# Designed miniproteins, single chains, continued (2), part 68

Each design is a single chain, and the fold is of that chain. pLDDT is the mean over its residues in the fold that is shown.

## One batch from the design tools (miniprotein)

Design m6496
Fold by ESMFold2-Fast:
Structure m6496 (fold): chain A 61 residues (1-61)
Amino acid sequence: SFLEQVKEALEQSKALKEEAERLRKEGGSQAAVEKLLKQAEQIPQDVLVKYNVEGPLAKAE
């Protein structure tokens, strides 16, 4: 279901944010940290885009 996929996307986003925080504290590159944060943002966005393209409201907006 849509809600189930949103929940999974939020859990994946949380895991990526925790990984980015760990890398930042361990002295990882800013580019690597920023990439993980962008991926964390994009995962929920991709779910929304998928349902926007296929869902009832997607074809109008």
Scores: mean pLDDT 72

Design m6497
Fold by ESMFold2-Fast:
Structure m6497 (fold): chain A 65 residues (1-65)
Amino acid sequence: LAEEAKRLAEEAKRLAEEGRLEEASKKATMGVILGEQSGDEEALEAAREAARYVAEKARELGLPV
């Protein structure tokens, strides 16, 4: 769970950098869910940071998310 959450966080950031914000958002959301279930604070924070990055990237690009 913790490693899966970290992997999803990395994928979300990469997808956001590519402009694939819908997929990035899905990966970030799943990462947060798995991070919370893992009980690993580092994994959860990595997933939350990825979710914030995706949201900020979308807002910076002027997309309605």
Scores: mean pLDDT 78

Design m6499
Fold by ESMFold2-Fast:
Structure m6499 (fold): chain A 96 residues (1-96)
Amino acid sequence: GADLLEEAARLAEKSGNWDAVARLTIALMVVAEANYYRSQGRLDDAAGAYRLAAEIAEKTGKELAKSKNPIDQKAAKLVFEASKELRAEADRLAAE
């Protein structure tokens, strides 16, 4: 999840899409918070944070996908993959 968001942020920076860079940075901070909650055994809090990060990522991916810039379109694909992984992790933790 995080590695895909980091690569997507790098691509957005390369394309000059600073709005996407800012949103992806927020998503990465939320993933870091989720990882921290998970490390503390706070699984419900971790699941909520991963779900929030997935939602931010999905919204950012939709905006990137509207761009005609191939770099933004590549970033969108990585962001949608990250969102799917983060949502799956949230669902896994919520089931425990």
Scores: mean pLDDT 88

Design m6500
Fold by ESMFold2-Fast:
Structure m6500 (fold): chain A 68 residues (1-68)
Amino acid sequence: MTITLEVKASDEGIEKLKAALDEVIAQVTDPEAQADLRAIRDGLIKHAEVVKKKTNGKATLTVSLTVP
């Protein structure tokens, strides 16, 4: 499956990004792939926090994730 999400790099936008990624992870049945996707999610959230800080929450993030 593929998910494309556009969110503002704000506290609210980052929470929406977390929720969307968690939904994708929940659809994955392979435990190893699920663990890898959780690591990717955590990395994306860390980067989103940096973007939020540097842009005072004004930037827009577009994330596309394809799960095999």
Scores: mean pLDDT 77

Design m6501
Fold by ESMFold2-Fast:
Structure m6501 (fold): chain A 68 residues (1-68)
Amino acid sequence: DPEKEAEQSYKNAIELAKKAREAKDPTVRANYFTAAGIEVTAAYWLSGDKEKAEEVRKIILEEAKKAE
């Protein structure tokens, strides 16, 4: 079920962004944010849901602002 797989990928993206924010090592942080972006892109291609993809992308950007 691509829609259900997309939903899981969106959840993974948010969790990865939170892990990135908690990471003290800049390289580890960058790797988590990169992984979060990949998950959002995959979820968008599976679902076609532009609004949901933009919403999750905004969450990632807010976590990035807090990460320093």
Scores: mean pLDDT 83

Design m6502
Fold by ESMFold2-Fast:
Structure m6502 (fold): chain A 72 residues (1-72)
Amino acid sequence: EGTLYLMLGNYYFAQGKYEEAAFYFQKSIELDPSARGYANLGRVYDAMGRTDLSQQYYDKALSLAPDNKLAR
């Protein structure tokens, strides 16, 4: 389950370690695709200045968010 990886991603993001944060958020979405996981990955790419990538991941998060039975 992606919960532990989501927590680790947030931990590394808070440390400014964006590559590690991206790694753990990507692990989270590989195991359990969720709007939150994609949104967090978008935030990491935004922090790295990769706006096009962050926008793509935010769009994917929104596509999962409307009824989100997958990530419940």
Scores: mean pLDDT 78

Design m6503
Fold by ESMFold2-Fast:
Structure m6503 (fold): chain A 57 residues (1-57)
Amino acid sequence: SEIHKELLRAIGEILRAIGDVFQAELEGDEEAKRKAEEELRRAKEKLKEIEERFKKE
């Protein structure tokens, strides 16, 4: 179903954002880390919305 594809994409976005946080920590770049944490937060919110739609299916 299309919802499964959206869920997989959202999971991919979360994994990427986690990787960006780790890279920023290794580089000691607090601004990049803060930006990556914002991306992670948005990706988690998107995933939650998709999961709620999936459960109503």
Scores: mean pLDDT 80

Design m6504
Fold by ESMFold2-Fast:
Structure m6504 (fold): chain A 94 residues (1-94)
Amino acid sequence: MSLPKVSKEQSEALTKAYRDAKARALAAPLAVAKREAEEAAKRLGIDISSMPIGILGTSLLMRAVATLVDGGDFELALEQARAGGLLMGVEEKL
């Protein structure tokens, strides 16, 4: 079995999207960060009240990695990573 190949550029872009979103959420007031996370999750068809925020954030980051390694839509993977980062930033502020 061969491991799926993901480009270095795609991996770095995904990591940056997550990291920058989390940092943005941590820098913002909690109400603003929570609203941005809710809007990002809604764009992905996800209700943030359905799960604990930390679990949802981790799940979205894992889904972003899965989308990328399965050769799916790169823009979708970045959107999933950003939503995960925003949610993890909110979790850390709670």
Scores: mean pLDDT 81

Design m6505
Fold by ESMFold2-Fast:
Structure m6505 (fold): chain A 65 residues (1-65)
Amino acid sequence: MSREELDLQVELTLHIINAAIYKRAGDYEKSLEEYQKARDLATRLGRDDVVARLTQEINELKEKL
């Protein structure tokens, strides 16, 4: 991977972790924000598998808001 791709992968992972933490804490607004940021990064990286999982999480969180 290029340095740019590696940095984006790290950012993706951190946003997913933060989103999961907020979701577990019941902070659905912040969780949604973090999952949306993660999905955008996954899209830029061409990670269709990750995009699909994050889209599902986003849709489920929207139902709780």
Scores: mean pLDDT 84

Design m6506
Fold by ESMFold2-Fast:
Parts: structure tokens; sequence; C-alpha cells
Structure m6506 (fold): chain A 55 residues (1-55)
């Protein structure tokens, strides 16, 4: 994947599991701003949950 494991996990927690940016930040020990940047970067790259979860 073009994203690090931490970035993919942040995206999964937010998009698949429905956690807010603040909740993902608390779970992973990173800032909410980092979570927001990861989500925006993944969206800009066209990354979907289907792309992150192989069939």
Amino acid sequence: SPFSGLEQLAYYLHRRDGYSHAEVAEILGISPATVSRVVRRADAAGLTLEDVVPA
C-alpha cells in the first residue's frame, strides 16, 4: 500500500469503524490534525475502504 500501516489503520478506524478524528487520535496516540491530514490525503488519492480491504 502507498500508505504506512499507521495511516491505513487511522483511515480504517475513521471510515470503516466510524470513529471521529479525535477518537482515532486518542486510540493511536497521534494528534487529531494528523488524523485529518491522513484522511484528506487518502481521499485525495482516491483511496476507498474497498482499496484498503482486499477482496
Scores: mean pLDDT 72

Design m6507
Fold by ESMFold2-Fast:
Structure m6507 (fold): chain A 87 residues (1-87)
Amino acid sequence: SELDELIAQIEAFAEKIAAGEVTQEDVEELIALLRKLLSLETNPRLRAAIEDLIAGFERWAAGKQWSQEEQQTLALLLRTLARARRG
C-alpha cells in the first residue's frame, strides 16, 4: 500500500541518519515524507509525534547542528514511529 511504501522510505532515512550519511536533500525529502504521513494519520498522539519530528528536522535543515548522539536519537524515534504505525 502507499502507507507501507511511505513507512519503508521513512525507515530507510532512519538508517541513513544512524549511519551519519544523511544529506541536506535527504532531510528535505524526509520532511516531505513526514508531512505526507501526517496527512494520513488519525491517531492524535502519533500526529503530535510526527509534528514534533517535522519541527526538529526543519530546525536541522535551517542550519542547526545535530550531534552524533542526537542523530542516533532521531533515528530511534523514526524507527519507533514506523513500528507504531505498522501496529
Scores: mean pLDDT 81

Design m6508
Fold by ESMFold2-Fast:
Structure m6508 (fold): chain A 86 residues (1-86)
Amino acid sequence: MKLVITYRGLTVAQLTAEALRAIGLGLDGYKVTIKIDGDTLTITIEGLSEEQVQEFIERARRLAERGAEVKIEQRGDELTITVTFP
């Protein structure tokens, strides 16, 4: 399964934390692509299980509970999550 996560409106600390988590997945053997553009971070991860994808969905939902705008879309084996911070 392919996961594309876009974070918008990140502080430097939030961007650093999410980028380091993505790098960690790459070190664990996943195919990870990271793109940074200002306060926007886009992470593409390939080869995730359904359980791992559900962990990312749950994390995004927790961010929504803390005031972020979250959009989740699934098309076949690709899941797109967009998180926009206030």
Scores: mean pLDDT 80

Design m6509
Fold by ESMFold2-Fast:
Structure m6509 (fold): chain A 87 residues (1-87)
Amino acid sequence: SEELIAELRELAKKLLESSDPLVKNMGKAILEALEAIEKGDLFEAEVNIGLAEIHLAIGKIIGLPEEDLALARRALDLLQEILKEKK
């Protein structure tokens, strides 16, 4: 869905605007996963989703802001929904 892709891009932009390098890196991985999906490179998409999930897990352990963690969780959920549309 174009609407899901637009929401995902907006979430990734918010993460990329963070002053925290770890939050920025989550945003970059999420955006790169979306770009890979749009190119049809599902392997690259899965690698970047995995990287974003690792950054999210580390972020929870070290106590990154809950608002940034919530944005990353929402973006990862949207990435999974977009992948399901590739049936």
Scores: mean pLDDT 84

Design m6510
Fold by ESMFold2-Fast:
Structure m6510 (fold): chain A 72 residues (1-72)
Amino acid sequence: DFAIEALRLQAEVAWRLGTLSFPSREELEAALAAMEAQLRANPELAALDEEELREVEEGMKELERILEELEK
């Protein structure tokens, strides 16, 4: 679940920055929903080791900061 949330946050930031091109919010959400379903069907794919979890946590903090700046 945490990995899915991190993926969604990363995709949101990339979409707002224009590095992930979707013509609409609905298309972005559809793509994320498909990815989430795939991860839930294969829970091993969402399993993170300690180092990967640390990197994801640090990345999420930076992405949250970027999102806050983009909202201003």
Scores: mean pLDDT 65

Design m6511
Fold by ESMFold2-Fast:
Structure m6511 (fold): chain A 113 residues (1-113)
Amino acid sequence: LPLAARSPEEIVVGLVAVALQLAEQARADPSLDDEVLEAAARTVARLLVEAGKLTEEQGEELARAMAEAVRALVAGADPRAVLTALAARLARLLGADLDPEAVADAALARVAA
């Protein structure tokens, strides 16, 4: 994965889309339990730390933010609110300059299309 070559904004957009996709898959497939979702979130965080985009501590916060967002979406929380909050947290961690609501809206539009 060319993570080192991606902008912080591109990474935030991609991670928000991944969280939404994981939540949709978890709703359809009961084998995607909390352990599998946490492992996926930790894998993403590890790749970003290895790419020099995050410290280990920031990676742990990112993994928690991703897992919390996926769980909230699976539980039926408002997708726009969850994805906006996730985008804001990820932007802060990665130093991205973006509108969290616009990122959430774009992710939801892509899935609906």
Scores: mean pLDDT 82

Design m6512
Fold by ESMFold2-Fast:
Structure m6512 (fold): chain A 72 residues (1-72)
Amino acid sequence: SKEEAKELLEKALELLYSDPKKAVELAQRAARVASELGMDEAAAYALAAAKSIQEGDFELAKKYLEKALELL
């Protein structure tokens, strides 16, 4: 559901600095949920956020997570 995707993205934001590995997992799960709902742009930003976390760019990851939330 849309609510599930939002909760996953909000939790990813909460854990971004304290548990980045979990934040990646949550962002990837949110992207899958968003994609299943046909919200492809939100899914793309969630995946971009996960990639940015993996690359150590937490500032960019935060912007992408926030953008994904705006699009849901």
Scores: mean pLDDT 87

Design m6513
Fold by ESMFold2-Fast:
Structure m6513 (fold): chain A 65 residues (1-65)
Amino acid sequence: ANPRLTDEELKEMLKKKIKELLEKGEISEEQAEALLKQLDNTELPLKPENAELLRKIVEEVMESL
């Protein structure tokens, strides 16, 4: 129920969630690296599958607040 986060806070939460998913084996190391790089360099185009995965992670993080 938090519709607004600062970009920095959201990036930190997303990085933490990506690392948790990697540790649980729910995503590959290559997927985790691609998503982490995208958070640092948002101007780089993501492949549709990675963009969709990132959106699901954002939704999961936002719903957990």
Scores: mean pLDDT 73

Design m6514
Fold by ESMFold2-Fast:
Structure m6514 (fold): chain A 61 residues (1-61)
Amino acid sequence: SDAERAAEAAKRAAELGDAAGAAVAMYQSGIHGDREAGLRGARAGQAGDAEAAAKGWVEAA
């Protein structure tokens, strides 16, 4: 799905230390299903935790 593709892009951005890019990728996916999971993913991405960020975004999708 587009949400899964965005989650993978966000994971890659976070792995490169690009927390802003990770946040943008999550937003562009339109991931709104699980708001709390999406927020956990965004917070983890901002902290540079690529694994936790990817998990949160996948759960949000």
Scores: mean pLDDT 62

Design m6515
Fold by ESMFold2-Fast:
Structure m6515 (fold): chain A 92 residues (1-92)
Amino acid sequence: SSETVKALIDAIETALAEGATFSIEIRGDEVIITIEGAGPRAREAVKRAAETARKAGNEVELEEEGDKVILKVKGLTPEQITALALQVIGLR
């Protein structure tokens, strides 16, 4: 579902709005999003994205290390990966 992609993009946009930085790694059907300088709104948005992905049946790992947050989501479709990549490019 596109809902997982929307939640992931919302988390990234929230992080950027709080002055954080992000990186994305794609490994097959797996995406790893790292956010550095994550504030409280970004952390809440990431937790919502993780919950959305889990409800969709995805395997989700969430790690918090100080102000750094790593979200790993497995089981994304090729269409979801493509949509995420295109939307991330639009974020600059």
Scores: mean pLDDT 85

Design m6516
Fold by ESMFold2-Fast:
Structure m6516 (fold): chain A 80 residues (1-80)
Amino acid sequence: MVEELAEEAVRLAREAVDALLAGAPLEEVERLAREGERLAKEAAELAKKAGDEEAFKKVHELVGSAIAEGAARLPDAEAE
């Protein structure tokens, strides 16, 4: 169920960004982001423990893509 944990983490990350853009309280955004990050870490660790490199790469790609997409949607945010 590594993929499902990763999908849930991505969903929470997207909700956090959407809430932030909609002007939701920072507390709500932080809660969503923290929960998503925890699930992403659990998914990655389970995949690594199981020796499932495909699942681990998928988790990394999905989470990384969601974070990059969220950052791109935020004005004035450029990683350097």
Scores: mean pLDDT 72

Design m6517
Fold by ESMFold2-Fast:
Structure m6517 (fold): chain A 59 residues (1-59)
Amino acid sequence: MEEKREYFDKIMKEAIEELKKAGASEDQINEARAKLVELYNEGTLTEEKAKEIVEEIIK
């Protein structure tokens, strides 16, 4: 469980930092968090999927 949480936290932090750097709003950041949490719960969260979400949010 610790390794899974560490991996999730790392991906989440990197995605949110990238969104903030791109000037994303709090609403956009919250949308990205929700999508990342959904993927994590499904067991399908990967670095590639996180990047796709960030790119979709930034537009």
Scores: mean pLDDT 77

Design m6518
Fold by ESMFold2-Fast:
Structure m6518 (fold): chain A 95 residues (1-95)
Amino acid sequence: DKDLKEFREQSDKQLAALGAQMEANLDRQSQAWVDRSRAAADKGDIEESQSILTAAKEAYLASKTFEDKAISEKMEKTYDAIKKYYDEGKEKNKK
């Protein structure tokens, strides 16, 4: 029951637009997210920075369902970079 539900959800995620987007545009998307996160942090826009962090975390967790570990490892690095800029932005906004 649970295994069939997880298998179906995993298959849908792999075959869906997210899978195609991650494969075709992984490097470009990762760089764009990092750049947006840094810009938001530099401006002290914590709400935008948090939104970007949430999106990156969701993408990373979704990538964990793929058989190709290189995709999940790349998304983990992207998430870590975004989290670093988010944390720096939070400290800057405390003043």
Scores: mean pLDDT 71

Design m6519
Fold by ESMFold2-Fast:
Structure m6519 (fold): chain A 66 residues (1-66)
Amino acid sequence: SEVAELLERALELAREGRYEEARELVKQAFTLATDSATRAALAEALKAPDEEFPENLEVALKLVRG
């Protein structure tokens, strides 16, 4: 899944403290996501502060993986 690949890269960048770049990949994933649950999780991650962003992104990634 392209969504999963974008979120995996975004999580890697976020763990490196590269939050701006990570958020851009999450925005791309949001435009590609077709289900309401994934879109809601990604929207929540984008609203999260940097401190909570990796954890929210992990939740979204688990949802996309099944």
Scores: mean pLDDT 86

Design m6520
Fold by ESMFold2-Fast:
Structure m6520 (fold): chain A 60 residues (1-60)
Amino acid sequence: GLEELKKKAEEKIKELEKKIEEYSDNVAATQRAKEDIKKLKEAIENEDEEELKKLLSNFN
């Protein structure tokens, strides 16, 4: 359900934030991770279940 998707998205945001710390010298990887975090946060805020499903499927 929506709550489980929000939880998975929040966990994915934390993973991406950790990867940004590792990407310090890779500008392209850092930028992609920041864009992915923004999309996940927007989908959580909008409670968009379909968008959360699409975003989370792209990260596997």
Scores: mean pLDDT 80

Design m6521
Fold by ESMFold2-Fast:
Structure m6521 (fold): chain A 89 residues (1-89)
Amino acid sequence: EALRVFDKDGNGTIDAGELQTMMTRLSNTQLSDEERERLRVFDIDGNGTIDFDELRHVMTELGEKLSDAELGIMMRSLGQNPTDAELQE
C-alpha cells in the first residue's frame, strides 16, 4: 500500500522521476551525473521502474545509508501513513 500511495496509479512501482524526488529529499541535493546514469542503467535493467526493495538497493549502491524506517517515513510523507510502532508511545 505504501508503494501504491507513492505511485497512486496502483502499479506498486516507482519511476525515475519519483526516485529523483526521493534522492533529493534524502540528500537534500540534486542528482549528479553519476546518479542519473545509474538510474538510466537501472531503467534498462528490464523493469522500467523501481519497486520498494529496488529503491532501497539503489540507495545503497549510491552509498546512501537508508534504513527501512526512513524509507517508510518517506513513503508516508508522500500520501499515506502506514503503521509505525516506533513513532508511537
Scores: mean pLDDT 51

Design m6522
Fold by ESMFold2-Fast:
Structure m6522 (fold): chain A 70 residues (1-70)
Amino acid sequence: AVPAGVLTKVLQAEKELQDPDQNGRVKAAEFLGKVAKEYGDQRAVKALKKALKDKDQDVQNAAKKALEEL
């Protein structure tokens, strides 16, 4: 089970993946990767798969690394 505080941050990270700030999107992808790895959260996995299609290469790489570690 994902703790409520972590779930709130996952929801924020999903929104952050749509932010114009590329650095914010990279951090969101990295956080979602940690949640997916630690808790097996399928919501975080789905968000990471969307981040693979991001326009910024660093965001794509962060999502790819996170998914490869699962």
Scores: mean pLDDT 80

Design m6523
Fold by ESMFold2-Fast:
Structure m6523 (fold): chain A 99 residues (1-99)
Amino acid sequence: SEAEELNIKGRQLLHQGKYEEAIKLFEEALKLDPNYAMAWVNLGEALARLGEDPTPYFDKAIELAPNDALVWNEIADVYRSLGKYDKADEYYKKASEAI
């Protein structure tokens, strides 16, 4: 879908450190599909890289996809990359319970 293509492009920009450009693409993906849980995770990650609290965005992703282990794992990976190891471990545990 167009939302999926925007999310993929946003992820590429995020990996390049182009956080503000990535945010714009994730926001466009969410305008097309506001229930796209992974785009909420990616938006939260990009905002966290800019020093914002990602919690509201991750909470939105979990509300939309509480049984999607991929969403829980991606949030855990973001927390681990930010040095928040205890939070990462909690979300990895939730991912194992979602499958």
Scores: mean pLDDT 90

Design m6524
Fold by ESMFold2-Fast:
Structure m6524 (fold): chain A 74 residues (1-74)
Amino acid sequence: MKARRYTATKDGLTIELEVWEEDGEFVVEITLTDASGKTFRGRRRASKEEVDAWIAGLKAAGYTVEEEEVERPE
């Protein structure tokens, strides 16, 4: 399936948001990797407005945000 991947980087911290649509809702998988390589992962459902607000918040906090369309394996 098609997903949108947002990769936000700042000071060795990487936050990856992978967003796809299931049953009319957005599913967001969040992966946070710190400068030491320690990884934290979570998943939640969200609206488009919530996702847009998170991306805007990351940019406002000084993260460099890259966006790409990816194909998610099941």
Scores: mean pLDDT 79

Design m6525
Fold by ESMFold2-Fast:
Structure m6525 (fold): chain A 56 residues (1-56)
Amino acid sequence: MKKYSQRELAELAGVSQSTISNLKNGKLTPSNETLRKIAEALGVSEGEVFSYLSTI
């Protein structure tokens, strides 16, 4: 399974690295659009985004 760094995931999803870092650390509540972009970039459901973020 390909494991992305926070920077790589941010670039792939079209969001800032700080957005990924803040989501991972629970410091940010994502918009529905931001959550969807990350989910689509990872090929997972929106609910699985936070589980994946805990691995990076």
Scores: mean pLDDT 76

Design m6526
Fold by ESMFold2-Fast:
Structure m6526 (fold): chain A 58 residues (1-58)
Amino acid sequence: MLYRVTANENLGDEVRKRLGIERGEEVVMTPEEIGKRLGVPPSVAVAELEKAGAIERL
């Protein structure tokens, strides 16, 4: 399952840097890859990005 992650102004710089994207950029990846990059379980990674309004299911 793929998600689009957008580095909006509500997304913290540390999280953005771990995802490998610049402000205003977007990337498409799996919850497992997001979790791996953030060092948390996939469900926690998705929930964190949902709080920031930074993730959309494709």
Scores: mean pLDDT 84

Design m6527
Fold by ESMFold2-Fast:
Structure m6527 (fold): chain A 63 residues (1-63)
Amino acid sequence: VEEAEKAFKAGKYEEAVKAAEEDLKRNGPDDHVALSILGAALHRLGKDEEAEEYFIKAAQAAG
């Protein structure tokens, strides 16, 4: 999650998506931090519908 956060803060949204996807592969599909970063990065890339889906998944995974 740290690499995905760094990429997002640096404005590298495509790299943030890639890093968050790698975190989900490593930590499992319920990594709510990785899902949140995915949603935020997709929103910044103008993929608002996909971003909303990941935000919902992040909220569900967090409990």
Scores: mean pLDDT 79

Design m6528
Fold by ESMFold2-Fast:
Parts: C-alpha cells; structure tokens; sequence
Structure m6528 (fold): chain A 100 residues (1-100)
C-alpha cells in the first residue's frame, strides 16, 4: 500500500530526527550530518520504498543538508538553530505527504 509505505518512511524519519536532534543539541554537528547522510543513503537504496517517494524524501534531505552546510560555512553560530528547524520541516513535510 502506498499509504503504508508513506507511514513506514515517516516512522523511520521521526526516529532518525530524534537521534539527530540529540546530537545537534549536544553540539555534535558533524555526527548529526553523518547520521543524516546515512539515512539518505538507506532511503535511496531501499527498493521497498516507491521511487517517487524516495525522490521526494531524498530532495527534502538534500535541502536540509544544504541549509546546514551553508549555515556552518557562513554563520556557524546559527547552525544548531537552523538544523533543528530543518529537522522539524523535514518531519512536517513527510507527515503531510503521509496524510494524503
């Protein structure tokens, strides 16, 4: 079921987001980035996830990583705030998709 695939991806994303949030709150930004990259790879390689859903999730993860990398380079003092906001936006986007 498409709905079941969306719900399963949301559950996985919420679990990863919680772990990333803890790392970010501890100032462990490099480890948080590594965990996000690992999750992106797992989603990309998971053939049980419909291709369109993998593309959507991959795009959301890539946008989050871009915002974190740009902030880390130009405004490093804001990295924690930007990362936490980007995590919330990722979970919200996947939740909205799961409700369709």
Amino acid sequence: SDAAAKAALLERAEAVAEEVRKLVEEGRIEEAIELILQFEKEVEEDESIPRKLRIFAGAQLALMLMRIYITLKYEPEKTKEVALKALDELVEALRALAEE
Scores: mean pLDDT 86

Design m6529
Fold by ESMFold2-Fast:
Structure m6529 (fold): chain A 56 residues (1-56)
Amino acid sequence: AELVTEAARAWEAGDLAAARALVARLPPEASQIALDGIDAGRPEDGLVAAYLAIAE
């Protein structure tokens, strides 16, 4: 949960490298969901989906 929150903060601050590095530390399924969202130009949707995957 904290990694997703920190990645979201880094993304809002414009630090894309930090956001991607934090996302890469998530479990593989959640990491892939977040990266897919970033690559689709919808990082917020990807981060929310990754958070839900971890919470379940």
Scores: mean pLDDT 68

Design m6530
Fold by ESMFold2-Fast:
Structure m6530 (fold): chain A 102 residues (1-102)
Amino acid sequence: MSSEEQKRREELFAQWLEEALRLADREYGEALADIEKNRDEVAELARKHLAEYRALAGAGRSLAKQLFELGRRTGSRELVLEGGRHLALSRTLQAMIDLAEE
């Protein structure tokens, strides 16, 4: 790639990443509101499945990172946005874990 083509690709990726992070914030915020509404039930469920939730939260973070990198490399906005969704899920699982540890 030319230096100018590479710069344009990086600028597009930066825009898609910002969009994905805004999507993640929105989905996490919606999930957090649902968690707060059902706090005691969510805490009990998370305590029963704490190891599984920790594993899923870790896997979600790893998958988000991989999707962001794959989206950057392939020029795929859809993959970058999917990374944002997995980031939101990982953050949601972490919020449930945090409630279980209170």
Scores: mean pLDDT 88

Design m6531
Fold by ESMFold2-Fast:
Structure m6531 (fold): chain A 100 residues (1-100)
Amino acid sequence: GKSLRLSFKLSGFDFAEAHVSWYRQKPGQPPEWVATLTKDGGVDYAPEVQGRFTISRDVANRTAYLEMRDLQPEDTATYTVVAFDEGGIRWGPGTQVTVT
């Protein structure tokens, strides 16, 4: 299957102390949780993406990643990252992913 890596550089907070989550939204549907990486390195995934997607971060470059493998038509959505720490919540821009 096709693969794609999404990356978002988040600035202005302590990225090492943040929890990072990815969400996706399909047209006309509510946002769906995809994956979470905790500040302590714990990871969790929605059942629909388990074994296909990998969440990671680069603290030095303040960048969050979602590596998407074996993409299915059902993965077509706008993906966004949210990072949160003791200081609040920060949203990254949305990225449209289309799988045919």
Scores: mean pLDDT 81

Design m6532
Fold by ESMFold2-Fast:
Structure m6532 (fold): chain A 94 residues (1-94)
Amino acid sequence: EIEEHLEKAEEHVEKAEEAAERGDDEEARKHIEEAAKHLSEALKKLYEEDPEKAMETMRKIEPYLQRLGEALERGDIRGAVEALREVVETVRES
């Protein structure tokens, strides 16, 4: 359940990295969006099972989510993907 969403988020991060490497910003942004959706579902389910742990995880990822948003606003796709990877890894380690 949570693991399935995290696995899908990770797959989309990998696809975003590949798209960014070949200069396909549009495809990279699409995969960033899909990874974010799966992360949101994983965090929502974590909150349903363990609200305290979910809130702690949200606090840990907040700086990375801020960097992700700033990178996307600047058109820094590589920076956005790096920030998103940190989010996924932090949620998985929680």
Scores: mean pLDDT 86

